# Ledger of designs, part 75: designed miniproteins, single chains, continued (3)

Each design is a single chain, and the fold is of that chain. pLDDT is the mean over its residues in the fold that is shown.

## One batch from the design tools (miniprotein)

Design m10750
Fold by ESMFold2-Fast:
Structure m10750 (fold): chain A 104 residues (1-104)
Amino acid sequence: MELVEKAKEEAIEKFKTEMGLKEEEAKKLVEEIEETVKELEKNPELLDDADTSTEGARKALEVAKKVIEIVKKEKGDEGRAKAILLLTEYMVEAYKEAKARAAA
């Protein structure tokens, strides 16, 4: 549990510093990430119904597959902590890419 809580704190700080989110917004987003990791750990078959029609959807599917690999290989809190940080990095990069596209 300590490793997961530390990963959640790091994710909150990244969303605040990299995306400019307020603390409550960052906390809510981290809760959604934690729920997503738990859902993928419990039901990896969710990827069988994944949308592959767009480049963005395919990129999200690749990240979700990496999350499943991490939680299968690194059992328990270590796997969940790594998966939370991986999704956090993906969301930060997706935000930066979207912001750059909007500025062009």
Scores: mean pLDDT 76

Design m10751
Fold by ESMFold2-Fast:
Structure m10751 (fold): chain A 55 residues (1-55)
Amino acid sequence: DLERKLLEAERRILAEAFRRGISPAQLSRETILRLALEAGLSREEAEALTDRILA
C-alpha cells in the first residue's frame, strides 16, 4: 500500500529531521528528497512525499 508506506516514511523523515536539529522552516525539497532516499524510497515515492510535506 503506497499511501501507508508514504505516511510511515513521512513520520520517519520528520523525526529524523528533528533529531538533526532541522526545523520545519528549514526543510527544503533537497533535504526531504535526501532523507526519503536514505529511508529506501524510490525516486518517484520520494518526490511524492516531498510534495506532500511542502504542500
Scores: mean pLDDT 76

Design m10752
Fold by ESMFold2-Fast:
Structure m10752 (fold): chain A 73 residues (1-73)
Amino acid sequence: MPIISESLEELKEMARELKEEGEKLLPEAPELAKEAIEYAEKALESEDRGEALAYVLAAAVYLSLAKREAEKK
């Protein structure tokens, strides 16, 4: 899970994993999964740790919502 103490490199690794998980959920929850992927991609493009952390947290939230939506099917 994303935590405030993660380095920029660790946050980018988390973002890569969140993007991959989001892609797997696209068939079940396309809108929420797409949001998770977009925020994960923004985290990967970020050069600031605080900005990367914010985008990773956003991606994780949308991914969690996408997983919840997928469970309803």
Scores: mean pLDDT 79

Design m10753
Fold by ESMFold2-Fast:
Parts: sequence; C-alpha cells; structure tokens
Structure m10753 (fold): chain A 88 residues (1-88)
Amino acid sequence: SSLLELVKKLYKEGEELYKQALEALKQGDIDTAKKLKLELEITLGLLGIALGVAKIIGDEETVKLAEEKIEEINKKLKELEEKIKELE
C-alpha cells in the first residue's frame, strides 16, 4: 500500500537524520545536532499522522509497522536529548 511505503520512507529518512545528528555530536557541533533532532521530531509527527490514517482505514499491516517505527524513533530521540545535555 502507498501508506505502508510512506511509513518505510519516513523511517528511512529518520534513520539518516539520527545518524547525521550522532556525527554532529561526535564533532562537537551541538547546534547542528539540535536542528537534526528537531527534524527527526517532525518525522516522528508525520509517522504519527500516518499511524492515525492507517487506524481509520483499517490497514493493520501499516498500523503495526508504524507503531514499531514510532517506538524506535522515540528511543533514538531520547538518546539524542541525553547526549546533547551532556555536551551543554
């Protein structure tokens, strides 16, 4: 389904944002890491919208995938928040 493909695409974009944020933190670039974290939060919001739509239309496969990917991104966001605080 197009919605399933959207969830996969958003998660892939989120993984890349997380990777870039970690690299920025390794370089001591806190401002770039914060900006990338904000972009990852926006991606999480879009995944939440996709989850909501999937629930309304009864797309059980997309619901399961979106819930799993939202949980994974939430964990990555918490990790980034902790790492940013340690460097400030």
Scores: mean pLDDT 90

Design m10754
Fold by ESMFold2-Fast:
Structure m10754 (fold): chain A 60 residues (1-60)
Amino acid sequence: VEALVRAIEDYTAKSPDELTIKKGDELLVLEIVDGEWVLARNLATGEEGLVPKSVLEQIE
């Protein structure tokens, strides 16, 4: 089940597989990759990539 989340802080991608996000961005979680990382789509830009769970808050 896809989950709607919001970035609670800025995150800058450190590898090509990661997604750069800004605080306040809304994202759709597509897949839980491991305990700390999710594959997400930024709803403002349409870009997809890996994001740390620690920078996200679930909003339903």
Scores: mean pLDDT 82

Design m10756
Fold by ESMFold2-Fast:
Structure m10756 (fold): chain A 100 residues (1-100)
Amino acid sequence: LSEEEKRAAAEEVAEALEEAAREMVALAKAGASEQELKTKGVGAVMRALAILTEHDIFDPEMQKLVIEGVDEITAAALAGDEEAARRAVEELRRRLLELI
């Protein structure tokens, strides 16, 4: 895979998780349960891994970063910390791009 293709996949993953983070924070503000937010987080992981797979990326380190990043986003949403959720997405984007 070219660096351009890997970068495109990493950016697509980051965009999907940024959208998921916004939805999770909105749900938490609306009074969603911890279970509902965790379920949304699982969906976000599955979506991100599907994006990587569609780009023929099977890097275990990238998969690990996605899982860890979604855990951080979920924790921030549960705490009602929108800025922490945003920072978690930005850090994940940075770390994914560093693997390219």
Scores: mean pLDDT 85

Design m10757
Fold by ESMFold2-Fast:
Structure m10757 (fold): chain A 55 residues (1-55)
Amino acid sequence: VKEEDKKRIEEEAKKQKSLSEEERERLAKTALRAVEQGVPVENAVKAIRTIGEAK
């Protein structure tokens, strides 16, 4: 994973203020793992937003 993509995912998770700090950390780690397995970073960012909105 590129450093820029990693920072983007971490920042997007941090913006989900409806989630606890622990939930944001887990969400960021899950998204990073998905990108490492070949999921496009745009899809990971959208998933973070969707999960944050669902809470």
Scores: mean pLDDT 78

Design m10758
Fold by ESMFold2-Fast:
Structure m10758 (fold): chain A 60 residues (1-60)
Amino acid sequence: KQEILNRGIGHILRAIGDWLEGRRDEAVRDLQTALELFKQAGASPEDIARVEALLAEVAA
């Protein structure tokens, strides 16, 4: 299950890179994937909330 969390973190890092390069749609998709992976892995409510907050900020 740590492997699923690591994949989620990888998507967050890709999303940040895409966002900095102006690829907002790619960043949103990567964050949505990261959020789903975190939920599947049973991440803490705090960690899930942080990803949700980042997604809301990028999607605005």
Scores: mean pLDDT 80

Design m10760
Fold by ESMFold2-Fast:
Structure m10760 (fold): chain A 70 residues (1-70)
Amino acid sequence: MEEARRLAEEAARLTLEAARYYLEEGDEEKAEELAREAERKLEEALALGDPETALEAVRLVARAAAEGGA
Protein backbone atom coordinates (compact mmCIF):
# COMPACT_ATOMS: atom_id res chain seq x y z
CA MET A 1 0.00 0.00 0.00
CA GLU A 2 2.69 2.51 0.96
CA GLU A 3 4.67 1.93 -2.27
CA ALA A 4 1.57 2.29 -4.45
CA ARG A 5 0.66 5.51 -2.66
CA ARG A 6 4.19 6.89 -3.03
CA LEU A 7 4.30 6.12 -6.76
CA ALA A 8 0.81 7.56 -7.28
CA GLU A 9 1.69 10.77 -5.41
CA GLU A 10 4.91 11.13 -7.40
CA ALA A 11 2.98 10.60 -10.65
CA ALA A 12 0.52 13.33 -9.63
CA ARG A 13 3.33 15.77 -8.84
CA LEU A 14 5.14 15.02 -12.10
CA THR A 15 1.91 15.54 -14.06
CA LEU A 16 1.30 18.92 -12.40
CA GLU A 17 4.91 19.92 -13.12
CA ALA A 18 4.59 18.77 -16.74
CA ALA A 19 1.41 20.80 -17.19
CA ARG A 20 3.14 23.84 -15.68
CA TYR A 21 6.13 23.57 -18.02
CA TYR A 22 3.85 23.08 -21.01
CA LEU A 23 1.35 25.86 -20.25
CA GLU A 24 3.36 28.44 -18.28
CA GLU A 25 6.99 27.95 -19.37
CA GLY A 26 6.40 26.77 -22.95
CA ASP A 27 9.04 24.06 -22.48
CA GLU A 28 7.56 21.22 -24.49
CA GLU A 29 10.55 18.88 -24.15
CA LYS A 30 10.67 19.19 -20.37
CA ALA A 31 6.89 18.80 -20.14
CA GLU A 32 6.95 15.63 -22.26
CA GLU A 33 9.78 14.15 -20.19
CA LEU A 34 7.92 14.79 -16.93
CA ALA A 35 4.64 13.47 -18.36
CA ARG A 36 6.38 10.27 -19.49
CA GLU A 37 7.85 9.75 -16.01
CA ALA A 38 4.43 10.39 -14.47
CA GLU A 39 2.85 7.71 -16.68
CA ARG A 40 5.59 5.26 -15.74
CA LYS A 41 5.06 5.86 -12.01
CA LEU A 42 1.28 5.51 -12.40
CA GLU A 43 1.65 2.19 -14.22
CA GLU A 44 3.87 0.88 -11.41
CA ALA A 45 1.36 2.03 -8.78
CA LEU A 46 -1.41 0.15 -10.58
CA ALA A 47 0.78 -2.96 -10.88
CA LEU A 48 1.18 -3.09 -7.08
CA GLY A 49 -2.50 -4.05 -6.76
CA ASP A 50 -3.79 -1.12 -4.71
CA PRO A 51 -6.61 -0.06 -7.05
CA GLU A 52 -8.27 2.41 -4.64
CA THR A 53 -5.08 4.42 -4.09
CA ALA A 54 -4.20 4.18 -7.77
CA LEU A 55 -7.68 5.33 -8.84
CA GLU A 56 -7.51 8.31 -6.48
CA ALA A 57 -4.15 9.25 -8.00
CA VAL A 58 -5.56 8.86 -11.53
CA ARG A 59 -8.43 11.20 -10.66
CA LEU A 60 -5.97 13.73 -9.21
CA VAL A 61 -3.77 13.52 -12.32
CA ALA A 62 -6.74 13.83 -14.71
CA ARG A 63 -8.16 16.79 -12.76
CA ALA A 64 -4.78 18.52 -12.69
CA ALA A 65 -4.42 18.07 -16.45
CA ALA A 66 -7.96 19.39 -17.07
CA GLU A 67 -7.41 22.42 -14.83
CA GLY A 68 -4.03 23.08 -16.43
CA GLY A 69 -5.63 23.12 -19.87
CA ALA A 70 -7.43 26.38 -19.12
Scores: mean pLDDT 72

Design m10761
Fold by ESMFold2-Fast:
Structure m10761 (fold): chain A 62 residues (1-62)
Amino acid sequence: SDQEKNNQFHLASLAVAQGKYDMAKKLAEKAGVDLKTAEKNAEKVKKTSIMTLTEEDVEVAL
């Protein structure tokens, strides 16, 4: 669904912001977006989110 893909894209961007590129690649692939798009969005997400992304968060989103 579009909501699932939007969530996966946001988490991919957050993963990039936290240097977790393996997680970011998996989430971006599931969201159907280019990793470069997630990298550009990561700068925006870093300014607005203090959430630390965990492996459990990624597993639930995949």
Scores: mean pLDDT 78

Design m10762
Fold by ESMFold2-Fast:
Structure m10762 (fold): chain A 85 residues (1-85)
Amino acid sequence: SYEDTLEAVEAALKAAVAALKGRFEEAEEHLKKAKELAEKSGDPLAKEAVELAERAIEAAKAGDIETAIGNILALIGLLLDLELS
């Protein structure tokens, strides 16, 4: 459903932001929730949000803050498109 897609994108964004803050355990919990919601939604957009969050988490773990921020901005763009469409 659209609601499951929206919740998946929100969870993915929370995961990415937690990783940027160095809260990797919290990031993995949010990512797990995002994956569960994306599977439930069946929406390619939710899958894309999960992939962006995974890239942000890996970048943050590597100390690549620029790449982590880039993926977070892409997630914000997806969320705004969903909320404003």
Scores: mean pLDDT 87

Design m10763
Fold by ESMFold2-Fast:
Structure m10763 (fold): chain A 118 residues (1-118)
Amino acid sequence: MVVITESGGGTVAEGGSQTLTANVSGTNFAESTVAWIREAPDGTVRGVAGISADGKTVTYGEEVKGRFTISVDHAASTAYLNMSDLKREDTGVYYALVSSTSTGPTLAAGPGATLTVE
């Protein structure tokens, strides 16, 4: 069973910065891909960022390009979403998604971290 612990949510001033973390257990994290998605207050879901298991393929949603950076620490089994120049439109619940192929395709979602930008 894959377990994802998310942290780093809260209330942040517009123009500020915040880091979200997702600690992953119950799978081979070194073989896992990680993505972050955001659910806006109106229920709209959008992809925020994605990173391959080797860290070489990285993707970003159009709204966050140049402001957000995704990274992984395989030794710590942790994924990071570093957010800068925060806008009110970045407000929402952020979910870490982890996909692993080590024992067959497994997709797990974290519990969500709520970010409010004011």
Scores: mean pLDDT 82

Design m10764
Fold by ESMFold2-Fast:
Structure m10764 (fold): chain A 66 residues (1-66)
Amino acid sequence: TVKEDDSVVSFKKEEAEALHETAKVSKEELLKPSPSRSILYNRVGSLMLKTLSPEEVGLVFDRIRA
């Protein structure tokens, strides 16, 4: 089973809080009509998967795939 421990990768301590804020802001950028959605999808997707809830990430990815 895949663990939810980002401490090893994203330093789930204090830095994880900053990553969560960054992922949230990136979500707003993804919702905008972007010409480079592929680049944003790949980059932000990895970050969001580590900090945001799966439901939040799913909504953003659904928007990009549409």
Scores: mean pLDDT 51

Design m10765
Fold by ESMFold2-Fast:
Structure m10765 (fold): chain A 62 residues (1-62)
Amino acid sequence: SDEEAEELLEEIERLGVRAVIEGNEEAKQAAIDAIKKFKEQKEKGIFDPEEARRVIEELKKL
């Protein structure tokens, strides 16, 4: 759903903000790349919430 996609994108954005505060350039770049990818997928109607959740878990490990 659009609401679910927006919620997941907001979580990725929060992880990106956290990475900036922590000075973690790797996590920051990964979050930027994830936001670009998932926003594009949402625009094309191919957004996969399960893929987004997997990426969020990987970002949390960085």
Scores: mean pLDDT 86

Design m10766
Fold by ESMFold2-Fast:
Structure m10766 (fold): chain A 65 residues (1-65)
Amino acid sequence: GAAEAEALRREAAEKRREGERLLREGRELLKKAKTIEEVTRAIGLILRGIGLLEEARLLERRAAE
């Protein structure tokens, strides 16, 4: 029902905020990376951020049902 849709939208919003934060952090780290370890960490953050944004998109689609 409407309450379930609202809960899904709230979870999606939280995952989007976290995903956007990780993408921003990873992008800034990658820009400043000087070692392979720093590059690997930056890429890891970016991939986690992308995953959270995809999860948010799926939750929003479920909320629209």
Scores: mean pLDDT 88

Design m10767
Fold by ESMFold2-Fast:
Structure m10767 (fold): chain A 89 residues (1-89)
Amino acid sequence: EAEELVEEAERLAREAGEAARAGDLERAAELLLRAARLLEEAARLSGDPLYGAAARAAEVLARYLRGEISEEEARARLAEIAAAAEAHL
């Protein structure tokens, strides 16, 4: 079940990347937020903190694409998420 959620989240993330390249930032943000919700559920079901980190990263990117946070804030938050995720390796 968790693996199926991760596969769907990966599909949504790929579609978000395509939307962003096409300049549809709102569509990209919506897809990333959907991916984040699936990854949060995968984290809850599996207990794997890396899925939670991926969900947080997707949420940060979505907020950045919506213009809710600055590029500097997005980079800082993504760096913190990456550092926390690496600590679980």
Scores: mean pLDDT 85

Design m10768
Fold by ESMFold2-Fast:
Structure m10768 (fold): chain A 65 residues (1-65)
Amino acid sequence: SDGERSARQAAAMARAGDTAAAASGAYENKLVDPRAAEWAEKAAEAAQRGDAETAARYALMSKEA
């Protein structure tokens, strides 16, 4: 179903977000803008609720912060 596919995509993004979270940990250690971390957290929350489009948008904002 569409919902199951979106949830799986969001889970894949959350798994990719484990890489982003590891990178974010390294960033925090290098005094990177905390807004990047905030956007990454919002992306993970959107992914958890199955909103793949919003999750992708927040992930992009985190990358460009």
Scores: mean pLDDT 59

Design m10769
Fold by ESMFold2-Fast:
Structure m10769 (fold): chain A 56 residues (1-56)
Amino acid sequence: AAELARRFARLVGEAYRSTDPAEKQRLADEAAKLAVEAGLMTPEEAQRFRDEIVAA
């Protein structure tokens, strides 16, 4: 649980800092998938979160 949450936070941070749209999208997708698997977010919440990161 703690390791998954830390990995999620790291992926999200990297996605927000990325200036490459493809890398940003990939990192956001990995973070969203991990959040759903870890029970941190519903699939709908994860999809919205992914969209927000990509749009930033």
Scores: mean pLDDT 77

Design m10770
Fold by ESMFold2-Fast:
Structure m10770 (fold): chain A 68 residues (1-68)
Amino acid sequence: GGAEKLREIYEEAKKDPRLEAELIDGKTLVLTAKEGGTLKLIGYALRAIGDPELSASLEGDTLTLTVR
């Protein structure tokens, strides 16, 4: 389900030193780009836009992913 996919993205993103990752209530994931992280952040946004169970909002260097 969407919550499981969100957790998988969180586990992947938190290992990347170019990103800050915060999982809120198991339904919202906030990713913030650090130096050199912007392209990685865009990559996650594109993956989420293609997923019917996830919603993505990209504002500056912050990507918010939510379960639909």
Scores: mean pLDDT 84

Design m10771
Fold by ESMFold2-Fast:
Structure m10771 (fold): chain A 77 residues (1-77)
Amino acid sequence: SLEEAVEALRKAGEALTAGDPEKAISYAQKAIELAPDNPRIQAAAYGLLATAYERLGDKEKAQEARKKMSEVAAQLP
């Protein structure tokens, strides 16, 4: 549901501020799965994924997440 996707995004952000990028990845991926047709949630989730992968030193996954974020953001009004 939309509510569960928003809650997952909130938890992903909290995990990043707590210094747990792996937990942030898990929650961001959950948000993507819960709201596959919602560009705003998709863009936010891919942004959080990019930040989490950067903190883990995974530059390739961070770049791919940023690319997905940009593609989805292009669908926003």
Scores: mean pLDDT 86

Design m10773
Fold by ESMFold2-Fast:
Structure m10773 (fold): chain A 58 residues (1-58)
Amino acid sequence: SMDEQRTLQLVGDLLNRALGARESKGTEAGLQLRLLANDSYVDPERGRAAAEELEAQL
């Protein structure tokens, strides 16, 4: 659905921005963000929750 596509785009954008600005690759936080991005590809509802949490942290 369009909502699923928008959620995936939001998670991807937030993940990319977080990894570049605040989270480094190879840290626990960076690994968790990559795992959340992978989960959102499979489950858009989890992706939406993850995107909301990331936005609150950024």
Scores: mean pLDDT 58

Design m10774
Fold by ESMFold2-Fast:
Structure m10774 (fold): chain A 72 residues (1-72)
Amino acid sequence: SALELAEEAIRYAKEGNFEKARELVEKALELLKQNPDDVEALIAVGRALELLGEFDKARALYEQAAELARQA
């Protein structure tokens, strides 16, 4: 799932393996295109992007997750 890939990306990023973390983030983002309403996955991918220094992308996913949570 996108959530599992994002959580694995977070682990690799914390270990300093940014190349592997980026690969996993790209796979998680691809799965999110199939299920864009997965709030937990959006937050986890956002966290992985923050650890990769991609702050603007992380913020966009957090804003999307917050909007979906307000409408749930």
Scores: mean pLDDT 84

Design m10775
Fold by ESMFold2-Fast:
Order: structure tokens, then C-alpha cells, then sequence
Structure m10775 (fold): chain A 59 residues (1-59)
């Protein structure tokens, strides 16, 4: 699911459980591949995992 994919990608990037939960919640409605890509795009773009989690949650 998008929720699981976002959580996994955030934890893999070194984010906290809280950042992972925020990313999972924000990307819950997305397909798994889209959710994972969203997290990776933000982290690779230079945002910290915590920032990426907040941004995904606000999306």
C-alpha cells in the first residue's frame, strides 16, 4: 500500500518513526510506487527525512 511504501522509504532514508508515520498518513491514498517516489524525490532533493515527512503530511 502507499502507506506502507511511504513508511518503508522514510525509515530506509534514516527518518524517525514519527517522520515515517507522517509520510505514511500523507501518502495513504497513493499507489505504492507513487508514494515511494514522492519520499525519495524529497530526500534526494536535499530535504531531511523529517522535512520530507512534514511535506508529505501537508500534501
Amino acid sequence: SGEEAAREAMLEAGGSEEAAEKAAEGLRGQPPDVARQAVLTLVEGGFSPEQAGEMAYRA
Scores: mean pLDDT 80

Design m10776
Fold by ESMFold2-Fast:
Structure m10776 (fold): chain A 63 residues (1-63)
Amino acid sequence: MTLDKKKLEAEALLALARMAIWLEDYELAIRLAEEAIKLAEEAGDEKTKKEAEEVLEEAKKRL
């Protein structure tokens, strides 16, 4: 089953995207959040997808 691996990857990318915001690397945060959204959507993880969309919006506001 690949869904559990995609959930873990999406969660990891979301964590890295949040770290990128903390480091003020907003371009990296956008890229990581977009990949997290894609993997969360493929995994059916609505919670991680929503959180990644919020991170994406925050990073875009700070560019």
Scores: mean pLDDT 84

Design m10777
Fold by ESMFold2-Fast:
Structure m10777 (fold): chain A 116 residues (1-116)
Amino acid sequence: SELVELLREAARKLEELAEAEEDEKVKEYLREAARLLEEAAENPEDVELLRRAAVEAEETAGIARVYAEILRKKAELEEDPEKKAKLLALAEKYEETAEVLERTARALEERVKELE
């Protein structure tokens, strides 16, 4: 299933992002989001679970976009080239993750409509 593959890709991106993140609360949030998407991938006919996954994917994508912008602003203020590169790399990962989550949310919404 294309939806199952997309859900697993999104969960994988969230786990990779969590490993790159240093904030423990943000790590926990990202791992919880990944868990819900994996649960949806295992139960692709569960309409209520797919609805919850769609909302989570959309909300997490929005948060990831805001956080990427904050990281890019921090990079502009950073004078250490290595730290600046690390901030930009993390911002890029948040942006890539947001894009996958936005596609995932749309695919979940379409699947829910098909099952209703």
Scores: mean pLDDT 89

Design m10778
Fold by ESMFold2-Fast:
Structure m10778 (fold): chain A 74 residues (1-74)
Amino acid sequence: SEKEVLQLAIDNKIGISVSPVLIKKLEPEIGKEAADEIEKDILTGKISEEKVNEAIGALLDGDKEKAIQILKDK
């Protein structure tokens, strides 16, 4: 279900609409403070929708480390 929602979002290039699901899946690796900062950066446009889509793609490929790198770099 969550995997299907994430896939549908990136297929339509609307990854920001499901960014809470992305952040929830990454929070165990990065901690709450970093997760909250990423959420704020997405909300304020500091992280672009293109980058959110790219990070979701990496997560769906099983590469959480790459997803985290994409979101922390921009």
Scores: mean pLDDT 84

Design m10779
Fold by ESMFold2-Fast:
Structure m10779 (fold): chain A 58 residues (1-58)
Amino acid sequence: GGVEEARAILRAAGAPEAAADAGLALLRAGRYGEGWEVLAAAAGDEAAARAMGALLAG
């Protein structure tokens, strides 16, 4: 999956760039629970799920 596509989804959902970058970095490090918590808090569950899906689709 594309990290850039995941960032675009989070940005469209209104997530701050710092929160999007932190959450995506955690997911890329395999820290899925922590990454999910950051993204869901910043963008909501639907946008966080879509971003995670985009990141993991490869």
Scores: mean pLDDT 83

Design m10780
Fold by ESMFold2-Fast:
Structure m10780 (fold): chain A 66 residues (1-66)
Amino acid sequence: MSREEALELLREARRLAREGRTEEAAKLIYQAGVALGEPELGRNGARAALISGTSGLAAAHELEKL
């Protein structure tokens, strides 16, 4: 998966988190983290998304900076 594809997953994850679809957002954040070569950050971001949409949004935004 390319960086562009990972960033698209993170944009979609942020949208899902805003909609309260936290489990779906968590899955996309994890996939994006793995694709960016940062599986631990992806895992931590997915956990954040499962806690709340706000923390999921923050985690996705941080992964987009990689």
Scores: mean pLDDT 82

Design m10781
Fold by ESMFold2-Fast:
Structure m10781 (fold): chain A 90 residues (1-90)
Amino acid sequence: DRVAELRARLAADPDDAEALAELAAALGVLGRYEEAKRYAERALAIDPDNVYALGALALALRGLGRDEEAAAYAAKAEALLAANPDLKAP
């Protein structure tokens, strides 16, 4: 289980921003939007310009019916990608 693997990784390193962002995205896909939001917020507390975490937070907020807030975080992610076009082509 990807969620269990990421949680085990975070138990060993709670400040792993990549693991926090991946867990938020995985929880969002599972429809667990409140948990996804919390992990995305933790990732952004460590790395406020993490485009992946911003995207995961936007998806979670949209799942919670918070469309205006979701649009704001999605817009921030798009602005960061536009300012650094290399992020669009990994």
Scores: mean pLDDT 81

Design m10782
Fold by ESMFold2-Fast:
Structure m10782 (fold): chain A 56 residues (1-56)
Amino acid sequence: TRTAPAPPGFTADSPTPEQIARAVEAVKAGNDEEARALSGLTDEQIAALKAVIDAA
């Protein structure tokens, strides 16, 4: 299947906990870009996650 990922879906509203866990690991390792690519989280979600980790 091949189609442009143009249409926004409400599925991106709540990422899975497993994706979040992997993103957290990558962010802690200093790979924000890899965390985003690996988990598929939005830029805003990655920024929020990083802020929470930094504040903790």
Scores: mean pLDDT 67

Design m10783
Fold by ESMFold2-Fast:
Structure m10783 (fold): chain A 105 residues (1-105)
Amino acid sequence: MLEEGRRLASEGRRALKEGKYEEAVKKLTEAIRLFEAAGRPDAGAYTLLGEAYLKLGEYEKAVEYYTKAIELAGGKDAEALRNLGEALEKLGKLEEAAEYYAKAE
């Protein structure tokens, strides 16, 4: 499970870098399912899934998955915090976005 989950997460990250956002969503969603089934949720996989949704303009889903990533990381994922700020800004939640940008520094 974990080894397959890591492979899918790696493939999802590659799809993100190549601009294949729908493919990234599919691979990262399956990776997360495998990590959760193994009892080993992965903050990085949630961050990547949030990035894929942000790139697709699915801002509410991006907020959801970045929030899960931040919770799993104990509030310490600067990339997820910054990207959560961007997603909130895209939703017009400017004051909330500013708070997360401040937490990312």
Scores: mean pLDDT 85

Design m10784
Fold by ESMFold2-Fast:
Structure m10784 (fold): chain A 91 residues (1-91)
Amino acid sequence: GEELARRFAELAVEAELAYEAGDEERARELAEQAERIAKEIEALPNAEELLYQAEVYYYELRLERRPDLSEEERELLRKRKEIALEKKKEL
């Protein structure tokens, strides 16, 4: 299941990067692929855990691949990652 969570996060970040680069067509294709993987995760019995894991991967990848983010946005991503990790531990 973890590979689906990682792949969802990768596609979501790639879609955002494509959109910001002005490639709306590629952004749409990547977002559609991410949505298909999200539906696959939601069908699994451990969907909630995998969705929190996907959030963690998403925030990590966004911080890694977006050095142009404002410090306020970077701090918000770090905080959201911590919340997702804590929620995953509570399951």
Scores: mean pLDDT 85

Design m10785
Fold by ESMFold2-Fast:
Structure m10785 (fold): chain A 69 residues (1-69)
Amino acid sequence: MNNAKEYLDKGRQLYAEGKLEEAVKYFEKAIEIDPNLAEAYRLLADVYHALGQFDKAKEYEKKAKELDP
């Protein structure tokens, strides 16, 4: 199952469960398969905010807005 959407959905599930590090890995897999998937960058920004990594969160937020303004 190499569909970027499936990796995105699994990452969302892990994020909802509080498994932040695992959620990051699944969102990173989604963008490896589909680097134009704006929602994956937005969710990475949300997870990095939750992790307190604000500079990284801001970078992914910017990338998401560039892909889907």
Scores: mean pLDDT 83

Design m10786
Fold by ESMFold2-Fast:
Structure m10786 (fold): chain A 63 residues (1-63)
Amino acid sequence: SLAETLKLLADAGASVGELLAYIRVHFEGKSLEEVAKALGISVSTVQRLVDRAERLIAEAKAA
């Protein structure tokens, strides 16, 4: 669920940028380009934020 994912990411030490990028892409169905435009950053930066959030989730689930 959204609440479970938010708690997991926050407990794992995710940044606000990592939280927002992950939630917008995976729960709100936004493209990387839409998130990049909304945040005023590059698409490659959004990809790094999403990748970091996904790594934190994977690490937490493996623990």
Scores: mean pLDDT 83

Design m10787
Fold by ESMFold2-Fast:
Structure m10787 (fold): chain A 67 residues (1-67)
Amino acid sequence: MAFEEADALFEGIGEAVRMADELGLKLPPTEEIRAVVSAGVIIADGRLAGKYDEGVEQARKLLEEAA
């Protein structure tokens, strides 16, 4: 259901924001915001596919590239 997908996205964005803070990214610059949103989508996709840990690791790599 779309609501459950949105909830997974918000959880993913929250995790991505925490990782961005750990990597020292400054929000809200445009590129950093884009990276965080992209990371959140990756985490949400991983959670919905039953590959949450893989999604988190992929999101971390994306944020490291943005840092």
Scores: mean pLDDT 70

